# Designed miniproteins, single chains, continued (5), part 84

Each design is a single chain, and the fold is of that chain. pLDDT is the mean over its residues in the fold that is shown.

## One batch from the design tools (miniprotein)

Design m18905
Fold by ESMFold2-Fast:
Structure m18905 (fold): chain A 87 residues (1-87)
Amino acid sequence: SALEEELIALAEEIINAEEIDREKIRRMMEVYREWLRRRMEEQGKSEKEKALALAKHDAFAEEVLASEDLRSVKNAAGVIKAEVLKA
């Protein structure tokens, strides 16, 4: 899908970056949140399950966006890329 292609491209850009780009990380997290929401809807997840998963993602996104460690940011992008590719 177009969302999966955008997510993989954003994640790869972050993985290969030499510096932390907050705007790119935020965009990746926003696109991943929408992908996760759609995937849960397709899987027939309840409103409660969707709310819990999105809240967990929002906490993770906040942590990554606050990070000053390029390695941690790249690891987060790698995790997102792996999850999308496994879908």
Scores: mean pLDDT 89

Design m18906
Fold by ESMFold2-Fast:
Order: sequence, then C-alpha cells, then structure tokens
Structure m18906 (fold): chain A 55 residues (1-55)
Amino acid sequence: SLQDAIDAKDFSTAELLYAVLKTSSDPALQAQYKALPPQVRAVLEQEIQQRKLQA
C-alpha cells in the first residue's frame, strides 16, 4: 500500500502509487486520495518536486 511504501522509505513506489490515486477515476481510489493525511501528502509532494529538480 501507499503507507507501506512510505514506511519503507520506498519513495519511487510511493510516488507511483500517489500518482495512481491522484489521477484515478475509480471512486475507491479517489476516496483514498482524499483520506490521505496532509502530512503524508506534503512529504510525497516534496519528494516528487526534489526528484523532478534532479532529473
């Protein structure tokens, strides 16, 4: 799961799962995206931005 990837500090998997949740048209995945704690969302957004700057 997304939380398992974050707990393992596997940010490549977490980024992929976050993108799926963010862009999914599946109501269950949309609910999971909305249920993400703001702290978790902030960490993922920061990690994604840092990876884009390094590319």
Scores: mean pLDDT 72

Design m18907
Fold by ESMFold2-Fast:
Structure m18907 (fold): chain A 103 residues (1-103)
Amino acid sequence: SLVEKLEQLIDEGLKLAKEANIDEAVSLFEQAKEALEKGDFEEASTKALQALSIIYSKVSDKAPVVELFKKLIEIDEELSKAGLIPESAVIGSKTLLEILLAE
């Protein structure tokens, strides 16, 4: 299920944010989870993306957050194919990861 995949990603991201003590990212993942429970896939994906971006900027070990970013993009592509989020959300996620990896 796409819901289960996105929920697992949010839970993994929430754990990473808590272990890194990044309260802003914790709050954003909690908002993403609430949006997902309401069936708002676009808000859930957007909040998860914002949380991962904040974690990326603050952690020294980028590998775990880059892995979650790539998983989110894969989920967003599937959500877009299902008509649940706009294609622009997928493009935004891909563009942000490319910018982060170029630095």
Scores: mean pLDDT 87

Design m18908
Fold by ESMFold2-Fast:
Structure m18908 (fold): chain A 55 residues (1-55)
Amino acid sequence: SAEYEKIFSEALKLIYEKLPEKFLTDGSIYSDLERLSKTAKSAEEVVEKLLEKYG
């Protein structure tokens, strides 16, 4: 839980800074952020996977 919360919050900040427009036009990015944060080892891994799909 604590690890998930840390990864989620760090990844959310990073991806919002890189792709702010996707949060306005594509609701699926937030769902993917939540899902990936539960299984990823780090925020960087989550961001990398999100950039592969939305970047």
Scores: mean pLDDT 78

Design m18909
Fold by ESMFold2-Fast:
Structure m18909 (fold): chain A 74 residues (1-74)
Amino acid sequence: SQEELAREAYRLQLEILELRRQAEVSDPAEKERLQKKIEELQEELEKVSSQLSHQAQLAVVSRMFRDLADQIDA
């Protein structure tokens, strides 16, 4: 659902922020590892955001169809 995708995007953002916070106090080797993890999560966030946008478009079309059906039946 759109709500589930939005919650997932929010969780990914929080994870990215936490990893960035950890990177600030980490040694160079650990920082590089955390940066790679952040990049992976950013790619996942982009995918979820794309799915959320697609679901929002489908919801609009579905609502327009229901509104039209109601007008015809009334």
Scores: mean pLDDT 77

Design m18910
Fold by ESMFold2-Fast:
Structure m18910 (fold): chain A 124 residues (1-124)
Amino acid sequence: SKVEEVEEMTERALTDESALPEVVPKLLELTGDKDKEVRNAALEGLDKIVENLDTLSPAAQQTVLDALAAAATHPDPMVALSAISALAKIKLYGNPELSERARAILEELKSHPDPLVREMALHA
């Protein structure tokens, strides 16, 4: 099933950080999927990656933060909200370095040309 595919991608990214550049953008896209079970599996997968972010290499941490920053401006509001929520979680619960990096991304988004992106970032 598509849910099993999402769970497999998540497991791959958690065991091999070289998969993160492929898997994180795909999970973010799937947070806007038409199937609620697929959306929920993608959100759970993203949460697991974010919760383990401090254990990753600096390059892998940058890959995840870059993917979240890019997805925060996605035309699908569900995808954008999922990315901004993940950044807010890193800001609140990440180590001091990751927290500051997430905060900087969220601050930049408050000045974005799209008023919906600004609104979501203000409440992050």
Scores: mean pLDDT 88

Design m18911
Fold by ESMFold2-Fast:
Structure m18911 (fold): chain A 80 residues (1-80)
Amino acid sequence: MITKEAFEELLKWAKELNKKLGYNLSDEVLKYIVLKALELHGENMDKLQKAVALELQELHKNDPNYKLTEEEKKKLEEFL
């Protein structure tokens, strides 16, 4: 079960990484990536951080101005 505490901890790490690397992805996009990683990989923080780092890199490379779809926003809102 995904906890809000695990989500917030990983989100804080993702925001710091996004800023440090200069990716400038939106907070909403970071929240969705973090939620998706937790759903796919559970609570192994080392695996989660690697998965999030790769997703941020790929998204910045392929779609640096990516915005969440309505379905992705709804999934995020249902969790928050």
Scores: mean pLDDT 79

Design m18912
Fold by ESMFold2-Fast:
Parts: structure tokens; sequence; C-alpha cells
Structure m18912 (fold): chain A 94 residues (1-94)
């Protein structure tokens, strides 16, 4: 079973803060949030994203983010994606 939204938000606040301080790219942080919210192993998600990045020859941050969003849409429902985006937006405000 996936973690409750409140527990996920609490855990992600610390993770996002640490990732931001460590200079982790937004696309990787977005992947982590999608994986945690939906109970998907990050390793499986990252492998699919890497394959998609290679296939689309993504070289810019914007292109990488577009590919990440496309992979997320293939594995997640629109509702799950909206839920993850909402959590990201709330955490980015802080």
Amino acid sequence: MKLPKEKTKEALKDIIKQAKEAGVPKNVTLLLIYALVNGIPFSEFSDEVQAALDANNATTEAEELAVVDEVAKSRLTPEQIKEAEKIIEELEKE
C-alpha cells in the first residue's frame, strides 16, 4: 500500500530540502516524488526515464522535464500525476 498523503508530505519536505541543498536537478526530484506518492520503486522508474531520455535525445533541462512528464503519464493515472504535482507545488512554496 502507498503512504498516506500527510506522511508523504512530511517525508518529502526533508528530502526536497536536502536535494535542493545538494543541487539535485528538478527532474530527478519530480521522479522521486512520483515514485514515493504512487509506491513505485524509484529504480524501475529511473530506468524507464533513462531509456526515454536516450530515445528522445534530451539535452536541455526543459527537454528532460518533458520526457519525465511523458514517462509519468504512461505509468500513472492523470489523478496520480495531479496529486504528485500538488505536493511538489506545496513543497516548492516553502
Scores: mean pLDDT 64

Design m18913
Fold by ESMFold2-Fast:
Structure m18913 (fold): chain A 110 residues (1-110)
Amino acid sequence: KIAVIVTDKEAVPLLSVLKQEKVEATVFLHKNVKSEKALVEKLGFEVDISLGPENLARSLFAAGIKNVIILGKETDYTKELEKELEKYGIKAYFVNTEEELKNIISKIKG
């Protein structure tokens, strides 16, 4: 199981690729994208609002998550999150296109 962090409203359509590829994922929405929660739930994902970087990384580690996909632009939030995830040995992948997302899914699935 993977975690997906969505930082931009424009990145929400990329979640359809996860459904096409039958990837089991928990979606976390950055607070600036929280208005999209209902749409993400309709797509059939478990969804929550993203915590601060340290708390989110700790929570994902406790849940046994080993891979995180970050959908949308890099921000100070996502850079700090990547550093916190690295402390727990969790790999973070930054993705902005459908092709990049499909490539990362293939690597994670083996």
Scores: mean pLDDT 85

Design m18914
Fold by ESMFold2-Fast:
Structure m18914 (fold): chain A 90 residues (1-90)
Amino acid sequence: MRDKAKEAVERALEYLRKLQEEHGDPLVQEAIRAFEEALKAIDKGDVEGALQALSRARDILTELLQRYPDHPLVREALRAVDEAIAALTE
């Protein structure tokens, strides 16, 4: 469970770091910070903290999807956050 959530968060971070290199958007930096918080919470076994950080990341990604419609990196990051939440709530 935690390993699957960790893998999903790490993939989301990889996608967002690539997006940051392309666009330099402060909102992408906020999403990266939220996923880094989620990763730290997962590593500590803090499921509630991880879910709170992932909820923030999901909200930020929804806003990013409005700025970058159809961008594959945003869509893949959003898919990865949903996979991480599902893994933590199973």
Scores: mean pLDDT 83

Design m18915
Fold by ESMFold2-Fast:
Order: sequence, then C-alpha cells, then structure tokens
Structure m18915 (fold): chain A 98 residues (1-98)
Amino acid sequence: LKEVFDEIRNLAGNALDAMRRGDLEAAERYVKEIKELYEKNRDKFTPEQKELLDRLIEVLDRALERFRQAKTPQEIDEVVREAALELTRIFQELERLL
C-alpha cells in the first residue's frame, strides 16, 4: 500500500511540474495515471484513505481546469502554488494513516 501512495505522490509532483512548464498534455496524462492507479487499488484503501484520495483527485482536476484557462505565467504559478499547498496537506494526512 505504501508503494501505491508513493507512486501517487510522484505522479502528482510530475503533474504540477508539467503545469509549471506549460505542458497540458503531460499534466493530463499524469492525472489520468493517478486515477487509474487509485481505481486499480481502490479495494485496498480504508474509507478515510478513500476520502483523502477523492479530495486529492478533486484538487488535481480543479488545477487542470484552472491551468487550461490560465493566460499568463503568473496565473499558472498561482494555480500550481495553491494546488501544491493542498496536495502537501493531503499527503501529510495520508502518511499519518499508513
């Protein structure tokens, strides 16, 4: 289970890095991989872990939508910064539940 969480964390970081460099296709691919990994392992998670992972996916989906609408580098930086802060909190809570 820890290996699945570590992979989700790595993919989330990769998605934010892709957004920072303006690579929408890569960002969408990493978010899709997170969703697929979560779905494949859904039966292994507790209800509390599922709530946090569902929130994680909501944060990433919102960040992607805002990224698609962003028109300046400053807007992209704001999207990534806010998403990174929320994701950090979610991962800290997930680590506590391992």
Scores: mean pLDDT 87

Design m18916
Fold by ESMFold2-Fast:
Structure m18916 (fold): chain A 82 residues (1-82)
Amino acid sequence: GMEEQAKGLAKKIALELAEQGKSPEEIAEEVKKKVEETLSKVSDLENVKVEAEVKGNTIIVKVEWTDTETGEKKEVVTEVEL
């Protein structure tokens, strides 16, 4: 579902940036930006908010949205070890 897609997107972007030699801080900023931009283009999602935090060599990504069909607020957290 959308929760798994959001987690997968965050992990994919973080790992691609890590392979490019980006710092954890740069990875967190770009993951936040790119995940938020990508999910905000999905018509079935409203109020998309992404937070990314660095904890050592791990990026903790939190994605929040509202399902437009149900009005239900959703949240998912994923951790990406670099």
Scores: mean pLDDT 81

Design m18917
Fold by ESMFold2-Fast:
Structure m18917 (fold): chain A 81 residues (1-81)
Amino acid sequence: SKEDELIEELIERLGEVSPRAARILEEARREAEGQSVRRKLDAVKRAMAEIMADPSLTPEQKAKVQALFAETVRRLEELVA
């Protein structure tokens, strides 16, 4: 599905910044598997909050993570509407 493709692309891009951030989003994606686009969007937003609260990530990594999530969240919100 379009939403699953967007989340997979985000996981791949997050892996280039932080393998841990990619793993957190991958776990959230698995928990939301088979659910509605809105539930998947909520899972993505929760994963973002968890990653941003992670003390192991540098400020530079967090800035890159936030930018990557912002575009993907915007595109997922378009699919919910």
Scores: mean pLDDT 85

Design m18918
Fold by ESMFold2-Fast:
Structure m18918 (fold): chain A 57 residues (1-57)
Amino acid sequence: MDDLLDEASNAVAEHGLNPSPEVIKEVAKKSGTSQSAASKAVKEVAEKLKELAASPV
């Protein structure tokens, strides 16, 4: 299951905080998971990175 988060992190790093649906499909395919699971993982990684970039405290 760590593979899903690794692929999601790579997708966000390569394509930015709003990856396209095609990138989400690629994450799902590489991780052997569903598009909904890949979309959730990508959103989770993107939100974490937004918090790190935008948090003043």
Scores: mean pLDDT 76

Design m18919
Fold by ESMFold2-Fast:
Parts: structure tokens; C-alpha cells; sequence
Structure m18919 (fold): chain A 60 residues (1-60)
């Protein structure tokens, strides 16, 4: 796991009060989306996308 991925997981766990597994799944989904569309996997791209995925999952 890259330092960016680990940092994103830690931020998501703190913000949403979720498990490491849930945060990891959101980060993996966000990373897959970014790489699928040729977007760079940076903290600035990864964190907002992972937060959006979790917000949708937690609201549903």
C-alpha cells in the first residue's frame, strides 16, 4: 500500500468513524476509478473521490 493510500485511509476513518476495512474498500474503488479514466492517483484526487463514495454508501 502506498503512503498516499494509507494517509487517505487514516483520514477517512477519522472523518466518518468507519472501520479500516470500509475505508480501504472506498480507497480501492476510488483508485480503480482514477486509473480507469487515466487520472493521476494523488491525495488531492483520491481523498475527495473516496469521501464521495463513502458519503453515498452511508446515506443509502
Amino acid sequence: MSPIEKQTIDKLMKKFGISKQQATDAVNSAKSFLTGFGMPVTLENLLPLAETILEVDLRA
Scores: mean pLDDT 79

Design m18920
Fold by ESMFold2-Fast:
Structure m18920 (fold): chain A 77 residues (1-77)
Amino acid sequence: SEKALKKAQLINLMENGSEEQREKLLKALVEVGVSKEKAEEIIEKLRKGEDLSPEEKKLLDEALEKIVESGKAEELL
């Protein structure tokens, strides 16, 4: 699905993107209601190739859903 593809692309940017791309993603996560501290933690874990907890995975999935549904994914890609 298009939504699943966009969510995967956003995760790939957190893992493999530039610092500028990660800063934009952090701002997008905060705008959809993730705390700054939690957004920073999730992005840092993904950058390092660390596994997210089940709670962090659910939080990220819900936040990315909101980003895609708002049309903001196109601005980040």
Scores: mean pLDDT 86

Design m18921
Fold by ESMFold2-Fast:
Structure m18921 (fold): chain A 88 residues (1-88)
Amino acid sequence: REELLRELALLLAELLEFLGKEELAAELRAAPLDEELVLRALQLLEEEVQRLAELNRENPGEKLSEEEKAIIKKFQEAIARLRELYEA
């Protein structure tokens, strides 16, 4: 469980750094076992990913950049880690 939390926190921190949210990423790296901080980061990233998905639905002529695709992929990895942590 501790290893899953640490892995999740590191994945979320990397995503936050990718989005330019370095202060929150540094907090996660310093306290990877802080579940409240992990959940806060996950919620913020979920909102960002959802915003990107909506923009692409409303402007279908604009392709997702490689950076945007990488963000979505890493977020999916974070969700998979969260599922492993809370679902037996």
Scores: mean pLDDT 70

Design m18922
Fold by ESMFold2-Fast:
Structure m18922 (fold): chain A 95 residues (1-95)
Amino acid sequence: SLPQVYLEKPLRVVSDADVDSGVATVSLSFQTKPGDQVFVEFYLLFPDGRVRHLRSESFDAEGNSTVTVNVTVRLSPEEARGARLVGELWRYSVS
């Protein structure tokens, strides 16, 4: 497809949670308009700076709506120590 022209600054939303208990959920909520393009990434960040990618999604918005995307992780106690669950969302709007 042709490159899109983005006339608005992209909306960036970040949410995170500690995984100290071995379970964590991150939710990202935002409003869309027709023609918005959305990218979402979920990953684990460890104390040593190591990153483990979990999921990425992209979609085009067809209308005005509130969208919520979430992810839940379950880790062993050894894996959970100091780990942080991060969700990042980018919304691009085209006029």
Scores: mean pLDDT 75

Design m18923
Fold by ESMFold2-Fast:
Structure m18923 (fold): chain A 79 residues (1-79)
Amino acid sequence: MEELREKAKKLAEEFKKKGITPSEVYRMAAETGDPLLLAAADILAAEEVKKNLSGGARDYLVSLFEERAEAAIEAEKKK
């Protein structure tokens, strides 16, 4: 269970290091149907929001992306 969360975070970090945007990872997730890629995309999107936005809008969007990432990890866990 923890392994899936760690894998999603590791994927997000790898994509960030390669300069791959959240939009590109979302495209990969859509093409492959891989919930871990969807979780990684949401983690990257949350980090981008944390960096570029402030105030309540940031907090709301970060929570939304983190909640979606958790849902994607739960979907992968059911396999």
Scores: mean pLDDT 77

Design m18924
Fold by ESMFold2-Fast:
Structure m18924 (fold): chain A 63 residues (1-63)
Amino acid sequence: SLEERIRALVSRVPADDGEGFLIAFQLEFPELRLDAAERAAIVNAKDAAERERIALGLARRHL
């Protein structure tokens, strides 16, 4: 499921590597067209839980 795919990314990428998460997220969902603010929200998420929530919301909005 979408939730399982995003959770797998969150578990694989270190919580302090926001840029690495963004790269992995875009590779997993190449059809995603994120704007600058959405990319910044992913990169600057304060912890893994916030990043999962933001990524899931963005994926549901754009897919």
Scores: mean pLDDT 87

Design m18925
Fold by ESMFold2-Fast:
Structure m18925 (fold): chain A 88 residues (1-88)
Amino acid sequence: SEEELKARMQADVEKAQKTLEELKKIPEVSDEDLERFETLLAQMKEALENLDLDAYIQARADFIGLLRELAEKTGNEKIKKILKEFVN
């Protein structure tokens, strides 16, 4: 349903916001990396406002992809934990 889809998108936006705040506390996360996450969070918020399922799926996949890239690049266990918590 539209209500269930909206609730799922809202939960993901809240998780993405929390993720961004946690990433800001990690020294290995660059300002450039943070800007990339902020852009994807904005795309998730726009998809939520428009109930755009395709945009939501893409933005969520890109956010997860960026988290995986960052975890691999840094080897940081906190980032790996954040990734695991985001995908569950």
Scores: mean pLDDT 86

Design m18926
Fold by ESMFold2-Fast:
Structure m18926 (fold): chain A 101 residues (1-101)
Amino acid sequence: GEREALLREAAELAVEAARLLLESPVAGELGQKAIDLIEKAIDLIEKNTTDLEVLILAGIAALFLATARRLIAHGINGDPAAAEKAVELAEKALELAEKAA
């Protein structure tokens, strides 16, 4: 249904946002904003779905995000443009997850 399609799209966007942070981890306010938005999107998706494929996508996003946090903690700092794109994707993921709720 429409709700399931929105949650799947939200999960796919959350995966892409988390992957961008994993490939180019950014510390500071921008990186933290991206992390917070991705975490909020994942939380809403997980609370609003029983679809195994969507839950797997949310789990992948969470794993990428956890790894990106670890890389930032180890002093790896990438391109801020990737973090800005991650914020945009995460904001869209959150919007779609909220619409599905």
Scores: mean pLDDT 87

Design m18927
Fold by ESMFold2-Fast:
Structure m18927 (fold): chain A 71 residues (1-71)
Amino acid sequence: MTLEEIVEQVVREAEQALPRRDEILARAAAEVPASNQESFDFTLRVLEAVENRDWERVEELVKEMLEKMKK
């Protein structure tokens, strides 16, 4: 997949999550162990960027995630 395709997928998933954002965040805050804090922080940043329609920030976050997976 190209970077553009990955960004589109992430945006689509985040847009679907936005109506349930408060529910998801409340559940995550209660259930997320310390070991998953990094994934939780990433999810929050993606949701914020999508809500603000900051596509450049979404691309930056996706690139950071891909760099971590490369290791």
Scores: mean pLDDT 69

Design m18928
Fold by ESMFold2-Fast:
Structure m18928 (fold): chain A 71 residues (1-71)
Amino acid sequence: MEELRERLIKEVEEAVELARRLLAEGRVDLARAILDALRGLIPLAEQFPGGERVVEALRRAVEEIEALLAA
């Protein structure tokens, strides 16, 4: 499970960077889609053992993208 957790956290971090790039290109629609997908993963991550780090990463990612959309 450790390898899966590390992969998920990395993918979440990559999703934030992708959202930042898409917003810089004016692709607000795609950035919002990424935000919505990350929000939907939070309750799922809460259901598996050792998901606390993934939940933390998802919550930070959601807040970062929301801040970018508000700017």
Scores: mean pLDDT 81

Design m18929
Fold by ESMFold2-Fast:
Structure m18929 (fold): chain A 79 residues (1-79)
Amino acid sequence: MSLWEQKKYDEIIKYIESLEKKTPYDYFALAVAYYHKGDYEKALETIERIKKEFPKSFPENMQLEIDYIIRKAKKKLGL
């Protein structure tokens, strides 16, 4: 990825991590940012946290994006 895209995702991660209380949407954005940065392990950890803390909190279209990130991240990690 280009350097400006990596910086953008780093800024998103820093912002969301600075929030004292995170919504399911904040965690989703965090997982997406980790995935695009290439931090597949943190992307998966963030998604597992969402499923544990907010099991009923995603609309169907967002759940499809979560499933997509899980599958691609696992493939990148050889899982």
Scores: mean pLDDT 76

Design m18930
Fold by ESMFold2-Fast:
Order: C-alpha cells, then structure tokens, then sequence
Structure m18930 (fold): chain A 75 residues (1-75)
C-alpha cells in the first residue's frame, strides 16, 4: 500500500528526470505525458483510499508533468 505509492512516485519522478535530460523535444513531451498519466492513476488510487496527503502529492505531480509537457511542445 504505502510501498506501492512510494514506488509509483519514484517511477513518475524518474520519467520526469529522463524528460528533463532529453535533447529530443518529441521524446520530452512523450515522457512528461507518460509521467502525467501515471500521476493521475496514482491520484485516483489515493482518492479511493481516502488519503488526502497522497492525493495532494499525486495531483501536484500530475500538474507539474502536464505543465512541463506543454512547455516542451512550445520549445
């Protein structure tokens, strides 16, 4: 339960870091979108469990990934 959340969070953060390091604009967008989708999934799981702190953390990750994806598309 908590271990699954922490593992999912680490995977999202890893995808965002890989996107940040990528020199290909299209690859950056794809990695940020993938991170955003995982963060939304994590948010839904946290919501089903009623954990408000996990919901906030997952939502913040989803918003940040979406913002970076949009910026990467604009170059």
Amino acid sequence: MKEEFEKAKAEIEKLMAEADASTDPQERVELYVKAMKLAVKLYKEAKSKGNIDMQKEALDLAVEAARKALEAQRA
Scores: mean pLDDT 83

Design m18931
Fold by ESMFold2-Fast:
Structure m18931 (fold): chain A 62 residues (1-62)
Amino acid sequence: MVAQLQANFQRYIQRVRDRSQRLIDQYRSQGRFDIADQLQRLTDQTIQTLRQLGKKMVDDLS
């Protein structure tokens, strides 16, 4: 595995998570738990998809 490429991809995933978390927190602070919960589900799904893609990329390079 190319550890540096894996680390860079993990940082990208973290940025996606942080951006989504800020939006989720904003809606929760406004009492819009319905929107916050839906955004949380979408974020979790997106992160899972990105992790699967990262595994394929690392596997192909190994």
Scores: mean pLDDT 79

Design m18932
Fold by ESMFold2-Fast:
Structure m18932 (fold): chain A 77 residues (1-77)
Amino acid sequence: MEPTLRVRIRAPSLEAAIERARELMRRHNMELAAVVPLPGGPEYEIHLFRSRSDLPSAVALTIRTPGARLLERDGPG
C-alpha cells in the first residue's frame, strides 16, 4: 500500500518532473509512479511503485492531490 520509493525533486515545470519520474522508473525498474506537485513551489514528490498491483494506491495518491499525475512504465503513452 505504501510506495516502494519516495523522492522529492525540484523541477521548473510539471513536464520536467514527469521526465525525471520516468527516468527514476527506468533506473529502479518500477511499474508505476505518482508525480505530486508540492504547494507553492517548484518542488514535486515522486512516489514509485514496484508492481501494477499497487495501482489503487497510486491512483489514490493522484486523486487526493490537485495536479498530480499517474505514470505507467512502457504503457501506451
Scores: mean pLDDT 75

Design m18933
Fold by ESMFold2-Fast:
Structure m18933 (fold): chain A 86 residues (1-86)
Amino acid sequence: NKEKIEEAKKYLQKGIEALKNGDYDTAISYFEKAIKYLDEAEDTPEVFYLKSIAYSLLAEAYLKKGDVEKANEYREKSRQYREKIR
């Protein structure tokens, strides 16, 4: 589980850097990779927190691309995972 979480954190960091640089497609790809690793990890509060962050960032990237529908879907997923944290 530890390796899956660490890989997810690395991809989140790369996605954030791409997002700051305006490379929204690259940011989306990195956030999707982070989510893939988190989906393979055990369901823990840390994993739910990281999923919430990843989906929030994915929503921002899609909003920057003008894809409001996908941005709304990922914002809702972000809230869902945030609600799973005590």
Scores: mean pLDDT 88

Design m18934
Fold by ESMFold2-Fast:
Structure m18934 (fold): chain A 96 residues (1-96)
Amino acid sequence: SEKRKAASLATGGAILAIGSRVEADLMKKQLEKEGGSKEMIDELEEAGKESDEVAKEVVKAGKSGDLEKSKEMLKKATEISQRTLELVDKAKKEIE
């Protein structure tokens, strides 16, 4: 069923987007405690906000049952996840 496939892709995308939000929030808190730069803290806050918006779009696509739209939203979730992990790695180097 295309509706089930769309829902499955949306679930995966939502997990990635939520994970990105959690990683950004945790690293932001570590930077605030360890004297990280305001610039990096602000970038992590923005990544968290983008992750929230992507999660909303992914859920809407999955509920629509549109397989192609759900694939596009999963791609967006993957891209924000990758960017957030890169940002977290840069932040870790700042406080190590």
Scores: mean pLDDT 87

Design m18935
Fold by ESMFold2-Fast:
Structure m18935 (fold): chain A 114 residues (1-114)
Amino acid sequence: MEKVRNLLRKGAFLLLTGKPEEAVKYFDEAIELGKKENVSPEELAAAYLGRGLAYMALGQVEKAIEDFKKALELVPDPERLLEIFEELTGYKLSPEDRKALVEFLEKIRKELEK
């Protein structure tokens, strides 16, 4: 859905420009609209990943982990999940940040298999 993708891009822009509280609001809207309009699992997963990243920036680690778990339930491959997020939002992580996030998501994925 065009509207969900626009919300994802706006949320990612706010996150990139140091406005994580505002970014959460846009990702909240993307998640709610995405659920109502049955958007692709990829678009919904990107919304959860984005909100999780915004929660991490706010120090809300428990909320971030919950959103990362939801994103991984929709797209189980951490590298593919991040690739989808970067493609849909235009948000590009540094190679170091990308590696760290993939390793963190991989640990969460393994916890979900227990």
Scores: mean pLDDT 85

Design m18936
Fold by ESMFold2-Fast:
Structure m18936 (fold): chain A 57 residues (1-57)
Amino acid sequence: GAHAERAAAGAEAGTLALGGSAEDAKRAGQVMRDLLEQGDAEGATRAGARIALEAAR
C-alpha cells in the first residue's frame, strides 16, 4: 500500500545518502516494502536499517 511504498522510498533515499549504490538502495526498499506488506512494521524498520548501513559501509 501507500505506506509501504513511502517507507521503501525512505529506505532507498537513506541508503543513497550513506553512500550505497542504486542497487543497494532498491534492495533496502524492497525488504522494507515486503515486511510492511506482511504487517511486520518493526521487522521492516530493523531489516531496512541494517541493509542500508551494511550497503553504505
Scores: mean pLDDT 73

Design m18937
Fold by ESMFold2-Fast:
Structure m18937 (fold): chain A 94 residues (1-94)
Amino acid sequence: MTVRIQGFSHKDGRYVLEYSSTTSDPEQAKKDAYKAGKLSDYVYVELFDEDGELLASGTVQRLDGRLVSDYGGEGGARELVEELIEEAIKGMKE
C-alpha cells in the first residue's frame, strides 16, 4: 500500500506543485497531509495497492473562501483517504 500526497497553489491560471510525498505508513501519511494543507490551496491524495492500481483518491480545494472535498473509491481505502483529507483540511485552516 502506497499513499501519494500532492499540494498545489493556483498561480497565473496554473497549478504549481508546493508539496509532494509518498509513504506506505498511514501515520506518516496523516502528517504529510497536514503539511500539504498548510502549504497549499489544493491537496490531492491517492492510495495505491501493491501492484500500483489506484484504490481510492480524495481532493480538497479552497474555492471562494470555502473548503470543498471530493472522493473516489470504496471501502477501507476510501476511509483512509477521507481521514487524510480531514488532516489536510486542519492544515488549510491553520
Scores: mean pLDDT 86

Design m18938
Fold by ESMFold2-Fast:
Structure m18938 (fold): chain A 65 residues (1-65)
Amino acid sequence: GSMEERIKELEAKRKELDDKINSLVAELQQETDPEKRAELQKKILDLSSEYFKLDAEINRLKQEL
């Protein structure tokens, strides 16, 4: 149904965010410059916030099934 298709679309976006976060975390683990580390940490935090909002929306839609 349209709701199942919507959930699939959101799950794909959540996976894309997860992949981006993992890439930045890997970069952070290799970074030695404190200023660049702080910038990476902020980017990770911002994307993690987006991930959790998307996860909450997916869970909300699943409750309506």
Scores: mean pLDDT 87

Design m18939
Fold by ESMFold2-Fast:
Structure m18939 (fold): chain A 85 residues (1-85)
Amino acid sequence: SMETLLALMAEIQAEHQAIREELENASPEEQKKLIFELALKIAEIMKKYGLLSEEVEKLIKEKAPPEELLKAIEEQLLAEYEKVK
């Protein structure tokens, strides 16, 4: 439902906000680590809401680059939004 998706997005926003100051002050290498940890937290939130795709699970298992993992997460969230709008 739209309410479920809004709750999911709120949790994702809260996790991003929690690391915002660290990201602004981090080195490029530290930023990559923080972004990867954020992507893992987002995947756990998606799993909790029953929205984690096999593609995202595969990327996590294969330890894909953070950029690839975040892109797959974004594409899945956009697809779920299109189903409920």
Scores: mean pLDDT 79

